# Designs tried in a protein design run: designed miniproteins, single chains, continued (2). Part 92

Each design is a single chain, and the fold is of that chain. pLDDT is the mean over its residues in the fold that is shown.

## One batch from the design tools (miniprotein)

Design m7181
Fold by ESMFold2-Fast:
Structure m7181 (fold): chain A 74 residues (1-74)
Amino acid sequence: MKASDEEIRVLVRLAIHEALEGADLAELAAKIKEWMEREEVPLERFLEVMEEVAKTLSEEAQRLLAGIAELIKK
């Protein structure tokens, strides 16, 4: 099943919230990778939606999101 862009936005915002609360970025990245595989979300599409969300966030949240993205790419 393919997730909508809105579902990706919700997941990204939830991941940022968890990261700001002190969650392990590697664990968050692993959960996102599993979700992307289940929902058939290509990496490129996820990154495009993530960049869109990042523009609406604080600099701190943007840095956390960038860290998660790099871990997803590995």
Scores: mean pLDDT 80

Design m7182
Fold by ESMFold2-Fast:
Structure m7182 (fold): chain A 99 residues (1-99)
Amino acid sequence: SDEKRNEAKKLLDEGKFEEAAKLVKEVLDQGDMSVRKLAGMVAGELAKAGKEKEAKELVDLVKSKDPNATEVEFGYGAGKAEKEGFTDSAESWRTLLGI
């Protein structure tokens, strides 16, 4: 749903990454795959914050619904690289995500 997707984006912008992840999961459970890119952004912020388990759960959920969705892997890679100080690698992953 567009409403839940917009709310999740607002939560992401507010730094409420766990709450954003919850809404993204609800949208995915409704069969709406339009949130793939947003899921990638949320997974990246969770990984950057050291919430690797939560980030991986989001990656696994998206991939279980669409095995060809790469946005969550790119976002996760970006966040993990940035957490480790690999800024150039993080930027490369974000470019692949299209952000």
Scores: mean pLDDT 81

Design m7183
Fold by ESMFold2-Fast:
Structure m7183 (fold): chain A 55 residues (1-55)
Amino acid sequence: MEKLQAALEEIQRKIEEGLSKSDIQVFVAKLGETLPVEVRQAVLQHAAQLLKEKE
């Protein structure tokens, strides 16, 4: 779970920096490659929700 929280905080930081939705999606995909599949799925779901709110 610690890796999940760190990943979500990094994604939030990128959103705050003003990255485009597409750039954030690429970042999340690359980050997911470094995580176990279970954590990766959770990160992708949370990131999708955050990006939906950004729209």
Scores: mean pLDDT 75

Design m7184
Fold by ESMFold2-Fast:
Structure m7184 (fold): chain A 57 residues (1-57)
Amino acid sequence: MPRLTPAQFEAMLAALEAVKSTDLSEEEKRALVLAILRAAGLDDALAERQAESVLAG
């Protein structure tokens, strides 16, 4: 994400990893990942694509 500072990018990655380590359902994890990506400035289509990639890998 070219508009994020290195510190903001690291904070986003840490938040995504924290969500992946939770005991939440797949739907709840997806909702949180989407919220994090949207907060980072991604549009809906890109956020959905990235959320799928994050949760799959």
Scores: mean pLDDT 74

Design m7185
Fold by ESMFold2-Fast:
Structure m7185 (fold): chain A 81 residues (1-81)
Amino acid sequence: SIAERFRLLAEAAREAAKTAKGKVKEALELMAEGYEAAAKGDYDKAIELLREAKKIASEDENGKSVAEAAEELIKEVEELK
């Protein structure tokens, strides 16, 4: 199910955050919270968390991939509303 996919993505983001540092770590933790909100069907909360993750990741030169992933997820979650 889509909820199961989001839960697995949340776990993956939390694991990635364990070895990340600074703003990339913060953005990955927000991504995980966004995935968990989406898994629960709380799409507005998911979008807010993903927008914050994108903003924080965009402030770090090593955060480009995380920012792009957050943007793609914002679009995916918007289509679920």
Scores: mean pLDDT 87

Design m7186
Fold by ESMFold2-Fast:
Formats: structure tokens, sequence, C-alpha cells
Structure m7186 (fold): chain A 68 residues (1-68)
């Protein structure tokens, strides 16, 4: 199923982007802001509510780092 495959790929990419951004947040805060915006855009395309929730949790962690 194309829709299911897209959702899995978008979820995996989102979590990878956020994981890398979190690791680099102390060295490149501008890239962190860009990566958050990229994942927010991808999140709009994720249809699986469980995957969407997992990505939203990861985004919330990174938003807290920016709020410092």
Amino acid sequence: MEEELEDDILTALSLIILGVAKALSRFDPEELERDIKRVEEILKQITNPKHKADVEEALAELRELLAK
C-alpha cells in the first residue's frame, strides 16, 4: 500500500532528522530550527495517529531545547 509505505518513510525520516538535530543542537541552533520546521511540514502528511504522536513527542523535546 503506497499510503502506508509513505507514512512509514515519513515517520522514519522525521525521527532520524529530530534525533540528529537534538545531538547537534549545542553546535548549530539555526539548523535545529530548520529541522523542526522541516519535520512539522512532514508531520502534516503523516496519517497514522500512532506515528504522528511519536513524531509530535520528539518535536516537543526539541522545542523545549529552543525555548532555553
Scores: mean pLDDT 74

Design m7187
Fold by ESMFold2-Fast:
Structure m7187 (fold): chain A 90 residues (1-90)
Amino acid sequence: LSPELQAETTVGIAQIAVAVAQRYIDQVIANQDENDLQSMANLTQRAIDLLDEAESQMPQPSPELLALRDRALQLLQQAQAQIAKLKAAS
């Protein structure tokens, strides 16, 4: 209900999304499935959007939140790079 509790909840949801993406990204890349890679890209983009929303509710950037956002961005870029390679090969 407080802005702080809402921000913590939003960060928690983003943490779960990043953890799921990180756990499955290697398998999804190995399978070369464009739909699964797109799902990973969508999941990591959602995590970034949630983290940006949470940061907008806080007066100072959190190093921990920024590190989580950087990790989500890395996973997004990895998925997008693989999608681009698959499309170029098609």
Scores: mean pLDDT 82

Design m7188
Fold by ESMFold2-Fast:
Structure m7188 (fold): chain A 94 residues (1-94)
Amino acid sequence: SAAAGGLALLQSLLTPLQEAQARLQAEQASPVPSPEAIALYQQAVADYQQALDLATNNNEDIPDRLGKVQALLDRGQALMAKGDAIQAAHRAAA
């Protein structure tokens, strides 16, 4: 249904943001936090928040809205992957 499709789309936008926020919080709470991983997770949170804001803004006609949302999601995903790799290396070196 349209309502179920809309909920699924919102979850596909909210899930990356919530995961990025959770990883950021976990790294900040770590006994040996990686400042580099924290910075990357903060940027990913910002990108996912911007993607959610663009996707849910019903008050403006934004050219290529879906393309802009996808670009932010792709960039956020790359930032999360880089943050995870740096965090793993930092943890291994501790």
Scores: mean pLDDT 81

Design m7189
Fold by ESMFold2-Fast:
Structure m7189 (fold): chain A 55 residues (1-55)
Amino acid sequence: LIEDAERVVERVLNGEDISDIPEEARILAGGPVLDGVVYRLSLEETKERVRLRAE
């Protein structure tokens, strides 16, 4: 789940398709941000937040 959520963050920032990633991982990665909001955090900061949420 954490690894999948980090993949969601990376793909969204790169403009790639995320349809193959489970919904639970997309929710963990920040949900609403993926619905059309541009990430304002660095990739590393976003990954750290995903890890903290999963703990």
Scores: mean pLDDT 60

Design m7190
Fold by ESMFold2-Fast:
Structure m7190 (fold): chain A 55 residues (1-55)
Amino acid sequence: SMEAELEELAEKLRATLEKLGFSQEVIDNYVRQVVAAFREQKETGKPGVFVIERP
């Protein structure tokens, strides 16, 4: 399902950013932005134009 795919994406992103030494707050904010963008793309079927702040 879309939710399962987004959860897997979020988990992988968190693990990668934790390995790189980012803080939990920075990781959480970045993951939220990425998940939101992918959710919008899945719902609209169009490539999203979005600005994500780098961690």
Scores: mean pLDDT 75

Design m7191
Fold by ESMFold2-Fast:
Order: sequence, then C-alpha cells, then structure tokens
Structure m7191 (fold): chain A 89 residues (1-89)
Amino acid sequence: SLEEEAKKFLEEAKKKLEELMEKYKEAVRNGDEETAEKISKEILGVLGEMAGKAHELSKKDPEVGKELEEEREKLAQEISKEARKLKEE
C-alpha cells in the first residue's frame, strides 16, 4: 500500500539522518569544518528526497503525501535544534 511505502521510506530516511547527524556532531567537535559542511549537504539531500517522495505520493494520495511532508518538517526542525545546541557547546 502507499501507506506502507511511505512508512518504509520514512524509516530508512530517519536511519540515514541519525547516522549523518552523529557524523556531523563528531566533525564539529573535532573542528573538521570541511567534513561538517559535506555532511550538512548530505543531510539536506536526504530531507530533499523526503520532500520529493511526499510530492510523488501526494499525486496518488494527498493525505499520505501530507503526512510524510509533516514528518520531514519535524525532522528538519529537530536537526536544526541539535545543530544549534552543538555550536553553543
């Protein structure tokens, strides 16, 4: 089903974002600005893929697409909050 497809995509995206965020935190703490910038772009890439998937799914089921987009926005906000806290350390 489209709901199962969206759920699987969300679970895979969350796992990628968690792994990338841990690498981002390590790079920032080590003063590796080049690696931190590269990982930041990869995080934005995953969030962009989520937006694209939400748009694709919304063409078949607007509710499923909207739910995935809302989860993407929530993840983006959580990542921004964590990145801000890390810079304040």
Scores: mean pLDDT 86

Design m7192
Fold by ESMFold2-Fast:
Structure m7192 (fold): chain A 98 residues (1-98)
Amino acid sequence: EEIRKELENTIEKVKKLGDEYPEAKPLVDKTIEGIKNFLKKADELVKKYQEKYSPEEGKKIADRIKELAYRAGLEIAQGTLKDVENLKKKIEEERKKA
C-alpha cells in the first residue's frame, strides 16, 4: 500500500522533471512504459495463480506478486529520478562556466 503510493508519487516527480528537462524525456518515457509493462505482467501472473491455487493460497501469492511489482517499479522510478537529478546538476555546472 505505502509502496504503491510512493511509486505513484515518484512517477509524478519523474514526469515533471522530464517536462522541465527535455533531454531527459526519452529516459522518463522509457521508465514509465517499463513500469506499466511490469504491472500488466503482474496482473497476468495474478490471474494464473488464482486459477491454479486455492482461494486462500492464491490470494497470498497474488499479494506477493503485486508487492514485488510495485517494489520493482519504485526502484526503477527512483533510479531514473536520480539520473535526471544528476543530469540537472551537470547542466547547471556547465551553465555557470559559460
Scores: mean pLDDT 78

Design m7193
Fold by ESMFold2-Fast:
Structure m7193 (fold): chain A 93 residues (1-93)
Amino acid sequence: MEERRQELAREIVELMEKGFRDWAEKEFGVDVSGLSLGALVEFWLLLKYGRWDKLPEFAERERLSPEEIEQLIAMAEKAGVPQEVLDRLRALA
């Protein structure tokens, strides 16, 4: 009985991961292969609500690797994120 829930949850996560990766690659033209689903979802939410001030806080809290931070910066630059936010992200890499 638990197997059906785990299989459905896995399929949903895989669909979301593919959807968010395809969205980011198509919209920004950058490599996001190293970013987690959580990072992609957070970026999408911050973009939707204009809360770019939260992006460096997220990266620090989640202890993103230098590679993840570099991909996040590349996506943020294409999204037109303010230079102050980009500088804060670079300080974490």
Scores: mean pLDDT 80

Design m7194
Fold by ESMFold2-Fast:
Structure m7194 (fold): chain A 88 residues (1-88)
Amino acid sequence: SRLETHQKINKLTSKFVDAAKNKDVEEAIEQAKKLMDLLITEYGKSVDDAYNTVVQLVDSLLRDGLITQEQKDKIIKALEEYKKELEK
């Protein structure tokens, strides 16, 4: 159901934010990829829309001082490569 999918998104978003705040870039990347997958498979979002949704979340964490620019750059680079893989 949409409610169950929303709960899964909230859980993955929380895990991503916690990993990012703890400076665990590898875990943050893995949770962000899972969030992209869920947005595509359960919400029917395009790869571009899923990517943009997660990028906006990363941007909000930088704006709020929860991550550094270097951490943002590493996460975005990994998500750009994942986006290319999903488009094949």
Scores: mean pLDDT 84

Design m7195
Fold by ESMFold2-Fast:
Parts: sequence; C-alpha cells; structure tokens
Structure m7195 (fold): chain A 93 residues (1-93)
Amino acid sequence: MKITLELSPKELAELFRKAVEEGKPLEAAQILNVALHKFRISPYEGAMVGVLSPYVAALSKEEVDELASAIENEDKEALLQVLKRIGKRHDRN
C-alpha cells in the first residue's frame, strides 16, 4: 500500500542515516540502491550496492554524512565518488 520509492531525497537521506545508526547494513544498502535507481545511476556505474552491505556496517560518521548529503542534494556525481572511495578503502589495495 505505501510505496517507499516515492520518498523525497531528504527522507531517503534520513532513512539511510537511521538504518546505519540502528546497525542495519542491509537496510542501509537497500536505501542506497533506491537512491541510485531514483537518480538513474546504472548498477554498472555504482559500487554494486548489494556487495556494500558489510562495508555499510563499518562506515565512519563522515562517510555517512557525505552519502546522506549527496542523496539529499540529488548529487549523482558526489554519491558515485563517495561509493567508489568506500569500495577502494575496504579493498585494502
């Protein structure tokens, strides 16, 4: 009955912060996937959000704030840049 995909960018950003704060990395990754789809970011352009669920559990406050800000501002390029940086950092290479 209620469609989560109709959430505003601001509401998506707040839900993302809440999911991370509550220790729900799968839920936070799903919210990121909704944001990517809403902003028309291809799965091939993104950091494979489904693989990011373990990394979302280890996000710093700064990384959470950067992701939430990018979602709230509909900044597709900033969102992709932060996700790529997180992926590289946790790859330890």
Scores: mean pLDDT 66

Design m7196
Fold by ESMFold2-Fast:
Structure m7196 (fold): chain A 55 residues (1-55)
Amino acid sequence: SSLEEERREVARETAEKLIEIGKMTSYYLKTGEKVTWEEFEEVREKAEEAEKEQA
């Protein structure tokens, strides 16, 4: 039971992070810039760094 709860919490946290990354990607797409898979990873790293600075 506890293990299932922990797994659900990790899944929720991951889902929330993915949604935030999705919002950032949408913002870049709105700027009319093509995002390659490699560039997407860079945007993700930048988003994570920005979040760390805010925290």
Scores: mean pLDDT 65

Design m7197
Fold by ESMFold2-Fast:
Structure m7197 (fold): chain A 66 residues (1-66)
Amino acid sequence: SDAEIRALGEELAAAIRAGKGDEALALLKRLLSMLSGDRRDAARQNAIGQARAVGNDELAARIEAL
């Protein structure tokens, strides 16, 4: 559902800000499984950008390798 997608996006952003890399990766995988096409690509790129914005280059690289 759109509500579940929004909630997962919010949880993902919070996990990235908190430095919870493994939790962030698990949340992103779940979010990406519910999305397709341009929306899936945008969500992945947004997560990479968010990780870089908080200085977590290791998490950004893990998301890129996904």
Scores: mean pLDDT 88

Design m7198
Fold by ESMFold2-Fast:
Structure m7198 (fold): chain A 119 residues (1-119)
Amino acid sequence: MAEELAREGEEYGREGGRAATESGKPESALRAGEGAGEGGRLAARKSKTGTGSAAAGIGGSGGYTGGKIGYENNDAKKGGEEAGLGAQAAAGGARRSGGVEGAEAAAEGGRLAKRAGEE
């Protein structure tokens, strides 16, 4: 179950990034990045291991930064791609943080990125 929830988070993160990329709207890339950042922050806070917590936080921050830069440069494609990668990295980090709590945080992070990219 924990592995399954983490994979679901990775899939939703990828879908959010793709939706932002396909929309052609820089605002969607920013929103997907914000979702990745928040998901990574949640996963990092719920992590009980240093490596998983760091990976989740860094992945989320990367996604946020990429989405924001894409927005500022009017580049929805690059922003969306970076936001999606960041969300996937955050979910993968949460999975490695161990247990059901990490997996739940990964699933939530992915869902946040997906919803943000669809807005």
Scores: mean pLDDT 68

Design m7199
Fold by ESMFold2-Fast:
Structure m7199 (fold): chain A 73 residues (1-73)
Amino acid sequence: VLELLEKAIEAIKEGKIDEAMEYIRQAIASMPPSLQQEFVQQLVQVELTAKTEQDFRDQTIALLEKAKEEVER
């Protein structure tokens, strides 16, 4: 999970959104059910609230970094 989250963050920073979304999908599938549910809800909120591609990238990176910290605990 942690490795997939780090790869997703790197891909977003490189502008490889499709690749990042594939890593995110794999990470979600590997998460415990409680963490998976929370993460998916937060990702949906980012998609609904982001008005620009840059806002989406910034918010998604922040969400992935938060998920990474949660997995490391």
Scores: mean pLDDT 77

Design m7200
Fold by ESMFold2-Fast:
Structure m7200 (fold): chain A 78 residues (1-78)
Amino acid sequence: SGLEESLRLLTEPPRRKALELLTEPSLERRLEIREEVAREYEEVLEFLRGKVPEEVLRRLEAERERLLRFMDEVIASS
């Protein structure tokens, strides 16, 4: 559906950016990437509030939480 396509387009950029942590040797740059991803995903969620069904919003909030945990684990292991 058009909604699912829009959700993929809106959430893909921060998700792909988070993968840059796997190859980034600089701790300073990793922290910058984490902050950029967290902010961009939060902006997407705020944009979608009231525009999508609550169940969809809850799903995306859970996806954001998993992404943040992934980033924190990568940073901590480096």
Scores: mean pLDDT 85

Design m7201
Fold by ESMFold2-Fast:
Structure m7201 (fold): chain A 65 residues (1-65)
Amino acid sequence: MINALAERLQQELQLSEVDARVIAARIETLKAEKSEVTVEDILEAIPDLDEETAERVLEIYDEFL
């Protein structure tokens, strides 16, 4: 799952492979710890993301379920 999500994030957001993997791992951790993940939760966990990118990450993850 992490690798497939990371690859999708890399393609959609033009991130490096390493950055995409870090983001994917963070999203998986947040989903495991919380029943619902918000854009604000993502921004707090991944400080180098902007709000627009965080919204797109969450949208892409929902497509991956």
Scores: mean pLDDT 73

Design m7202
Fold by ESMFold2-Fast:
Structure m7202 (fold): chain A 95 residues (1-95)
Amino acid sequence: MASLEAIRAGLEALRKALAELEAKAKSERERKLLELAMEFAERRAAAIEAGDVEALLRIREEVIDRLEELAETEEERRELEEARRLLEEERRRLA
């Protein structure tokens, strides 16, 4: 439904918003989470433009791995565990 132009515009807006939030971040953890989000937003945009589903799956796996390192609560850990399960199921379906 969204055009590549609209996707790129959305990513630029997201990068600006994340940079502003990073400047206002009060903790090292918040700053790390924003850095991670900014890094992967760019990589995800490139994969979408290329139509590279395999790259999108790899990016999602890397995001989950990095968020697990930063997780502080049992709720966060449970959400990441579920996200990993869903990613594995999606890969199995596409294989």
Scores: mean pLDDT 71

Design m7203
Fold by ESMFold2-Fast:
Structure m7203 (fold): chain A 82 residues (1-82)
Amino acid sequence: SMSIVEQAGEDLDRLVERSREEVERGGEEGLSVTRGKGLQSIASMQSKKQRYTQKNPAVKPVGDKSVKETEDYVKKVLKKVE
């Protein structure tokens, strides 16, 4: 159902935000290289994910390289929601 795909997108965004917070907390005192690149990657990923979900719902397949992350999380969420 469409609701499951949309929920998976939101869940992915929440996951990305949590990862971002963890990188921010540990990154400053932990690994600076991980903090810088991690935060940029996470922010970029989150924005693209939201755009793909809005522009390319389940009816229309999303673009090429963003699919893997979306599918990975959708698969995980589908198992839970079932």
Scores: mean pLDDT 51

Design m7204
Fold by ESMFold2-Fast:
Structure m7204 (fold): chain A 86 residues (1-86)
Amino acid sequence: SLEIARRSAERLLAITIESNKELNMEVISASVTDEGRFTLEFRFLDPEGKEVTLRVAGRVTADQVVTWEEEDIETGRVLNEIQKKL
Protein backbone atom coordinates (compact mmCIF):
# COMPACT_ATOMS: atom_id res chain seq x y z
CA SER A 1 0.00 0.00 0.00
CA LEU A 2 1.01 3.64 -0.37
CA GLU A 3 1.34 4.09 3.40
CA ILE A 4 3.58 1.02 3.75
CA ALA A 5 5.78 2.18 0.85
CA ARG A 6 6.19 5.66 2.34
CA ARG A 7 6.89 4.34 5.83
CA SER A 8 9.45 1.88 4.48
CA ALA A 9 11.19 4.65 2.54
CA GLU A 10 11.17 6.91 5.63
CA ARG A 11 12.57 4.05 7.74
CA LEU A 12 15.36 3.45 5.20
CA LEU A 13 16.18 7.17 5.20
CA ALA A 14 16.28 7.30 9.01
CA ILE A 15 18.49 4.20 9.22
CA THR A 16 20.75 5.48 6.42
CA ILE A 17 21.29 8.80 8.22
CA GLU A 18 21.77 7.11 11.59
CA SER A 19 24.16 4.42 10.31
CA ASN A 20 26.25 6.86 8.26
CA LYS A 21 26.26 9.82 10.66
CA GLU A 22 30.03 9.49 11.21
CA LEU A 23 30.56 9.23 7.44
CA ASN A 24 28.88 12.62 6.88
CA MET A 25 26.43 10.96 4.50
CA GLU A 26 23.22 12.91 3.99
CA VAL A 27 20.02 12.26 2.07
CA ILE A 28 19.52 15.17 -0.35
CA SER A 29 16.20 14.08 -1.80
CA ALA A 30 13.68 11.26 -1.60
CA SER A 31 10.51 10.49 -3.54
CA VAL A 32 7.95 7.71 -3.29
CA THR A 33 5.30 6.70 -5.82
CA ASP A 34 1.93 5.05 -5.30
CA GLU A 35 3.41 1.77 -6.57
CA GLY A 36 6.00 1.77 -3.77
CA ARG A 37 8.88 2.85 -6.00
CA PHE A 38 11.35 5.25 -4.45
CA THR A 39 14.36 7.31 -5.44
CA LEU A 40 17.04 8.44 -3.00
CA GLU A 41 19.96 10.81 -3.45
CA PHE A 42 22.88 10.63 -1.03
CA ARG A 43 25.68 13.14 -0.65
CA PHE A 44 28.96 12.70 1.17
CA LEU A 45 32.55 13.90 1.10
CA ASP A 46 35.23 11.60 -0.29
CA PRO A 47 38.75 11.40 1.22
CA GLU A 48 39.86 14.30 -1.01
CA GLY A 49 37.02 16.50 0.29
CA LYS A 50 35.02 16.37 -2.94
CA GLU A 51 31.25 16.12 -2.82
CA VAL A 52 29.98 12.82 -4.22
CA THR A 53 26.31 12.26 -5.02
CA LEU A 54 24.85 8.79 -5.48
CA ARG A 55 21.35 8.08 -6.75
CA VAL A 56 19.49 4.84 -6.15
CA ALA A 57 16.05 3.62 -7.12
CA GLY A 58 14.10 0.79 -5.55
CA ARG A 59 10.72 -0.67 -4.79
CA VAL A 60 8.87 -1.91 -1.73
CA THR A 61 6.78 -4.93 -2.69
CA ALA A 62 3.39 -5.89 -1.26
CA ASP A 63 5.29 -8.34 0.98
CA GLN A 64 7.31 -5.38 2.34
CA VAL A 65 10.49 -6.59 0.64
CA VAL A 66 12.88 -3.89 -0.56
CA THR A 67 14.21 -4.40 -4.09
CA TRP A 68 16.94 -2.13 -5.45
CA GLU A 69 16.45 -1.39 -9.15
CA GLU A 70 19.30 1.06 -9.77
CA GLU A 71 22.57 1.07 -7.87
CA ASP A 72 26.33 1.16 -8.27
CA ILE A 73 28.46 -1.63 -6.80
CA GLU A 74 29.62 0.70 -4.01
CA THR A 75 26.06 1.91 -3.42
CA GLY A 76 24.85 -1.70 -3.28
CA ARG A 77 27.45 -2.51 -0.62
CA VAL A 78 26.32 0.41 1.55
CA LEU A 79 22.62 -0.38 1.06
CA ASN A 80 23.15 -4.06 1.95
CA GLU A 81 24.67 -2.98 5.28
CA ILE A 82 21.71 -0.67 5.90
CA GLN A 83 19.17 -3.38 5.03
CA LYS A 84 20.73 -5.71 7.62
CA LYS A 85 19.66 -3.18 10.25
CA LEU A 86 16.00 -3.21 9.15
Scores: mean pLDDT 59

Design m7205
Fold by ESMFold2-Fast:
Structure m7205 (fold): chain A 115 residues (1-115)
Amino acid sequence: SRREALRRAAEAARRVGEIAKKHPDLPTVTGRGRAPNAADPSAVVEVELTVKPDGTVEFRVTRAPPVSQLDGRDLLRAMAEAARETARKAKELGYPDEIVQALEEMARAFEEAAA
């Protein structure tokens, strides 16, 4: 269910933060996601996910249509893509496999919630 998928995404985010705190020398990593995958900036929801060594795991909406026209599924798909890009960048930066796996799980959970 969507509720169960969102609970799994939240648990994955909590796990990312707790593991990151154990590795204070890791650099901050930021990934970006967009939905729908369209070139029209007025229709696009854009989200950034930032992971910091202090345990911060934060989503920021950087672009969206008016709130009255915002599709919650597009928001969840953008969050999934942001988590997947963050996982890819974290792997390139030498982050622990446990963090990369948790970010990938977060992405899958948001995609399931968007269905």
Scores: mean pLDDT 84

Design m7206
Fold by ESMFold2-Fast:
Structure m7206 (fold): chain A 86 residues (1-86)
Amino acid sequence: MKAEEEELEEHLERLGASEEARELVRELFERLRRGEATEEDLRLLARRLALELGEDLTEEIDAMELEELQRLGQRLQDRLAARIEA
């Protein structure tokens, strides 16, 4: 979890994400690590990651079930990693 958090922060920094975006991601991962993350926190994280990839998925994410959100979050993390490697 911590290593994944640090890797994601590094990816966002390399992509030139704003300080506000990085702080939001950091706060959301802190809540996830504590087991205090809500469904709303997962939606906020997914929306922010999608925007960093150039996609506005806000309405789609707001309509997603928790299981869909978890799958989307993993896909977005994988896409961010691939973009850094390319």
Scores: mean pLDDT 70

Design m7207
Fold by ESMFold2-Fast:
Structure m7207 (fold): chain A 70 residues (1-70)
Amino acid sequence: MEEEFIEKLAKELYVRAASTGKNEITEAEAREIGRRLAEAMGFTGDVERAIREAIEMIKKANPEFRVVPD
């Protein structure tokens, strides 16, 4: 469950960042996307930790990916 959520979250975060043309997403956007996806999937775990793990997963494959302070 958590692994499945993190993988889907990583995909959504990367798609959002790519859509900006800069491969960047704000911390606020990451939290908003994480909360919305958690509600959609019925995930009740630690969303903030899942966001951190999703970001790490993205960066392993896409070192250009950036999360900027809001």
Scores: mean pLDDT 81

Design m7208
Fold by ESMFold2-Fast:
Structure m7208 (fold): chain A 107 residues (1-107)
Amino acid sequence: EEYEKLRKEMEDIQAEIEANKDDPEKVRELMIKYLEIQIEMAKLRGYDEDFIKFLEEVLEKLKKGEITPEEARRLINRYFAEKLGLDVDPEASSSEIGRAELRRWLA
């Protein structure tokens, strides 16, 4: 399934972000890839258009250098906490967010 492939790619990217925390440019590149995959996953799962649009806006700002990877992470964390009802710390890493998403998908 395309879905399983994308899920694995997201997990691999999260691990790479953690391994490269001291390289801001690498983290930005990986975060961009992560968001692109997350958008594809959201479309495959039929998530709300507002959520998909939000992710696309964050991706565009990150690509243009208007926000940092840390700011992008906080925006996504707040969206999950406030709009999706996930128990997510606003300061949580991409890895922690991915685990919260996976738990929701497996439920």
Scores: mean pLDDT 72

Design m7209
Fold by ESMFold2-Fast:
Structure m7209 (fold): chain A 96 residues (1-96)
Amino acid sequence: MEKEREELLRKAKEYFEEAKKAIEEGDEEKAMEYAHLGLEYYASAGQVGDEAEVLDEAARELEELAKVAEKAGLTELAKQLRFASDVLRRLSERAR
């Protein structure tokens, strides 16, 4: 289980890295697609174990992605990503 969780977390982080690149290139559609895939892998990792910790990591990734979106001038996308981050943080608090 631990190795399975680690591989899922690695995949999630890789997809968020691709999402950041897509934002920097101005491709909002690709950025949202990669962010969605990253969140799916985080959700799968949370089902294996440490759901609260996984939700906290996912929330942090969304916050970083929002900052990249702001720097790129994608203000509405940044607001959506921050809102999603806040939702995941609240879910993490409930899982603890």
Scores: mean pLDDT 83

Design m7210
Fold by ESMFold2-Fast:
Structure m7210 (fold): chain A 91 residues (1-91)
Amino acid sequence: MEEAIKSRLLLIGVSEELAKKILETFSLEEAEEIADLLLEASMTYAVSSEELNEIVEEWLNSENPSVESLRELLESRREEFRKRLRELLLG
């Protein structure tokens, strides 16, 4: 189970180092939810692996990182991702 979640995080584009931090910081249930949130972000937005790792690192370094705080951070970043896509497509 732990290795399966780690493999999912790596496949999404999360670095080995950040995936390890997630698994050390959160329960297996929380880590699964985190993987699902990051997969959704990677699939629905024009987010590079570098940008995704920057977001994850920022979130993990916050005062009280939680599944909720990650969801809020990704939701905030969703507007920026959509704006970037519109600028690329519409000039």
Scores: mean pLDDT 78

Design m7211
Fold by ESMFold2-Fast:
Structure m7211 (fold): chain A 55 residues (1-55)
Amino acid sequence: VEILGKKYTVEKGTPLQDIVNKLLDVTPKVVGGNADKPGKYTAYIGGGTITITVT
């Protein structure tokens, strides 16, 4: 998993919401996905977005 240019090792199947809750001081809304399904996902945080890449 990669978020904000940093790579993190997470357990397979971990929900992306749990990952962003752990790594960020705020709870963004994650639109789809978990660590078991490769792809790029968008999380909404404040007035912006961040991209989460699952490999």
Scores: mean pLDDT 60

Design m7212
Fold by ESMFold2-Fast:
Structure m7212 (fold): chain A 72 residues (1-72)
Amino acid sequence: SSSMRELLEKQLEEVEEKKEQAEEGKLSKREVILTGASAGVIFLSSLMLGDEELAKRAQELLDRLDEIFKKM
């Protein structure tokens, strides 16, 4: 539904903001893991809705957060 998509988009924007904080070295390892977990939940939810664009955005965030974590 459109309402569910709007909720997921808002949650994804919050994850995007935390990803920027992680890029700047402002998050702990635990905070990066938790942010990645949130991105993973949004990814799976987007797949269940059939929203390929939202799923792709969540996957790109998850992959980037994993790269940041591995370099910490």
Scores: mean pLDDT 86

Design m7213
Fold by ESMFold2-Fast:
Structure m7213 (fold): chain A 100 residues (1-100)
Amino acid sequence: SEEETNELLEEMNKRLTKEEVRLLTELRARAGLQSLPETLAAMQAAGYPAVGAEYRARVEELKARAPDMSREELREELERIYEEYVREMRAVVDRALAAL
């Protein structure tokens, strides 16, 4: 249902927010950056906007298919989207560090 889809998306968004904070904190510490704007600028230069856009597109595609999916299929697809986005964000951090 739409309600179940929204609940699962909210759970995933909470997990992603924690992971994003962790990755930003790591980049800031390892690169010696002292501010959030500097850290975000490094992420943006390393492809963060493109990764975010792809993630949003995958979520919208899944939302369109969700009415035709079981709860378990939806959980599996959300976990795949989560794992891919985290992997892509990790790659952005690694590229940002390599450029500095």
Scores: mean pLDDT 86

Design m7214
Fold by ESMFold2-Fast:
Structure m7214 (fold): chain A 68 residues (1-68)
Amino acid sequence: MPTPEQQIEMILRAATQLARHLSTVKSKEEVTKTVVDITKFLSKRYNLSDEQTEELIKRVKEIVERES
């Protein structure tokens, strides 16, 4: 079973790929909303804590900012 740290890394990798793909066809605001929503969904699916979920959302927003 993947560790919580490995699950976080997988979510960040998926968020980065999704942000790059969507940034070619969507506004930054739409990309941010979509990537944050998916991050919340995956965090709940993998039983991450609320604190871990908030940290992930922060990092995902930073990724979208960088990839835009």
Scores: mean pLDDT 78

Design m7215
Fold by ESMFold2-Fast:
Structure m7215 (fold): chain A 60 residues (1-60)
Amino acid sequence: EMARLTLASGIAAGDEAFREANTPEKLTPEDIIAASREQAAKDPSALVLSEAVAREATLI
């Protein structure tokens, strides 16, 4: 039980520091495009069309 509190405290402090340090530099525009392409792999036409249609709907 005490180990759980120590683990939670350590993870919270460590994870927060890792997130803050790691967040702004590793995500390049290429990574974002790659992630979008992976999502499109499930339904490439639907993703591309859905995004374009959503944008047009907002503009209209």
Scores: mean pLDDT 49

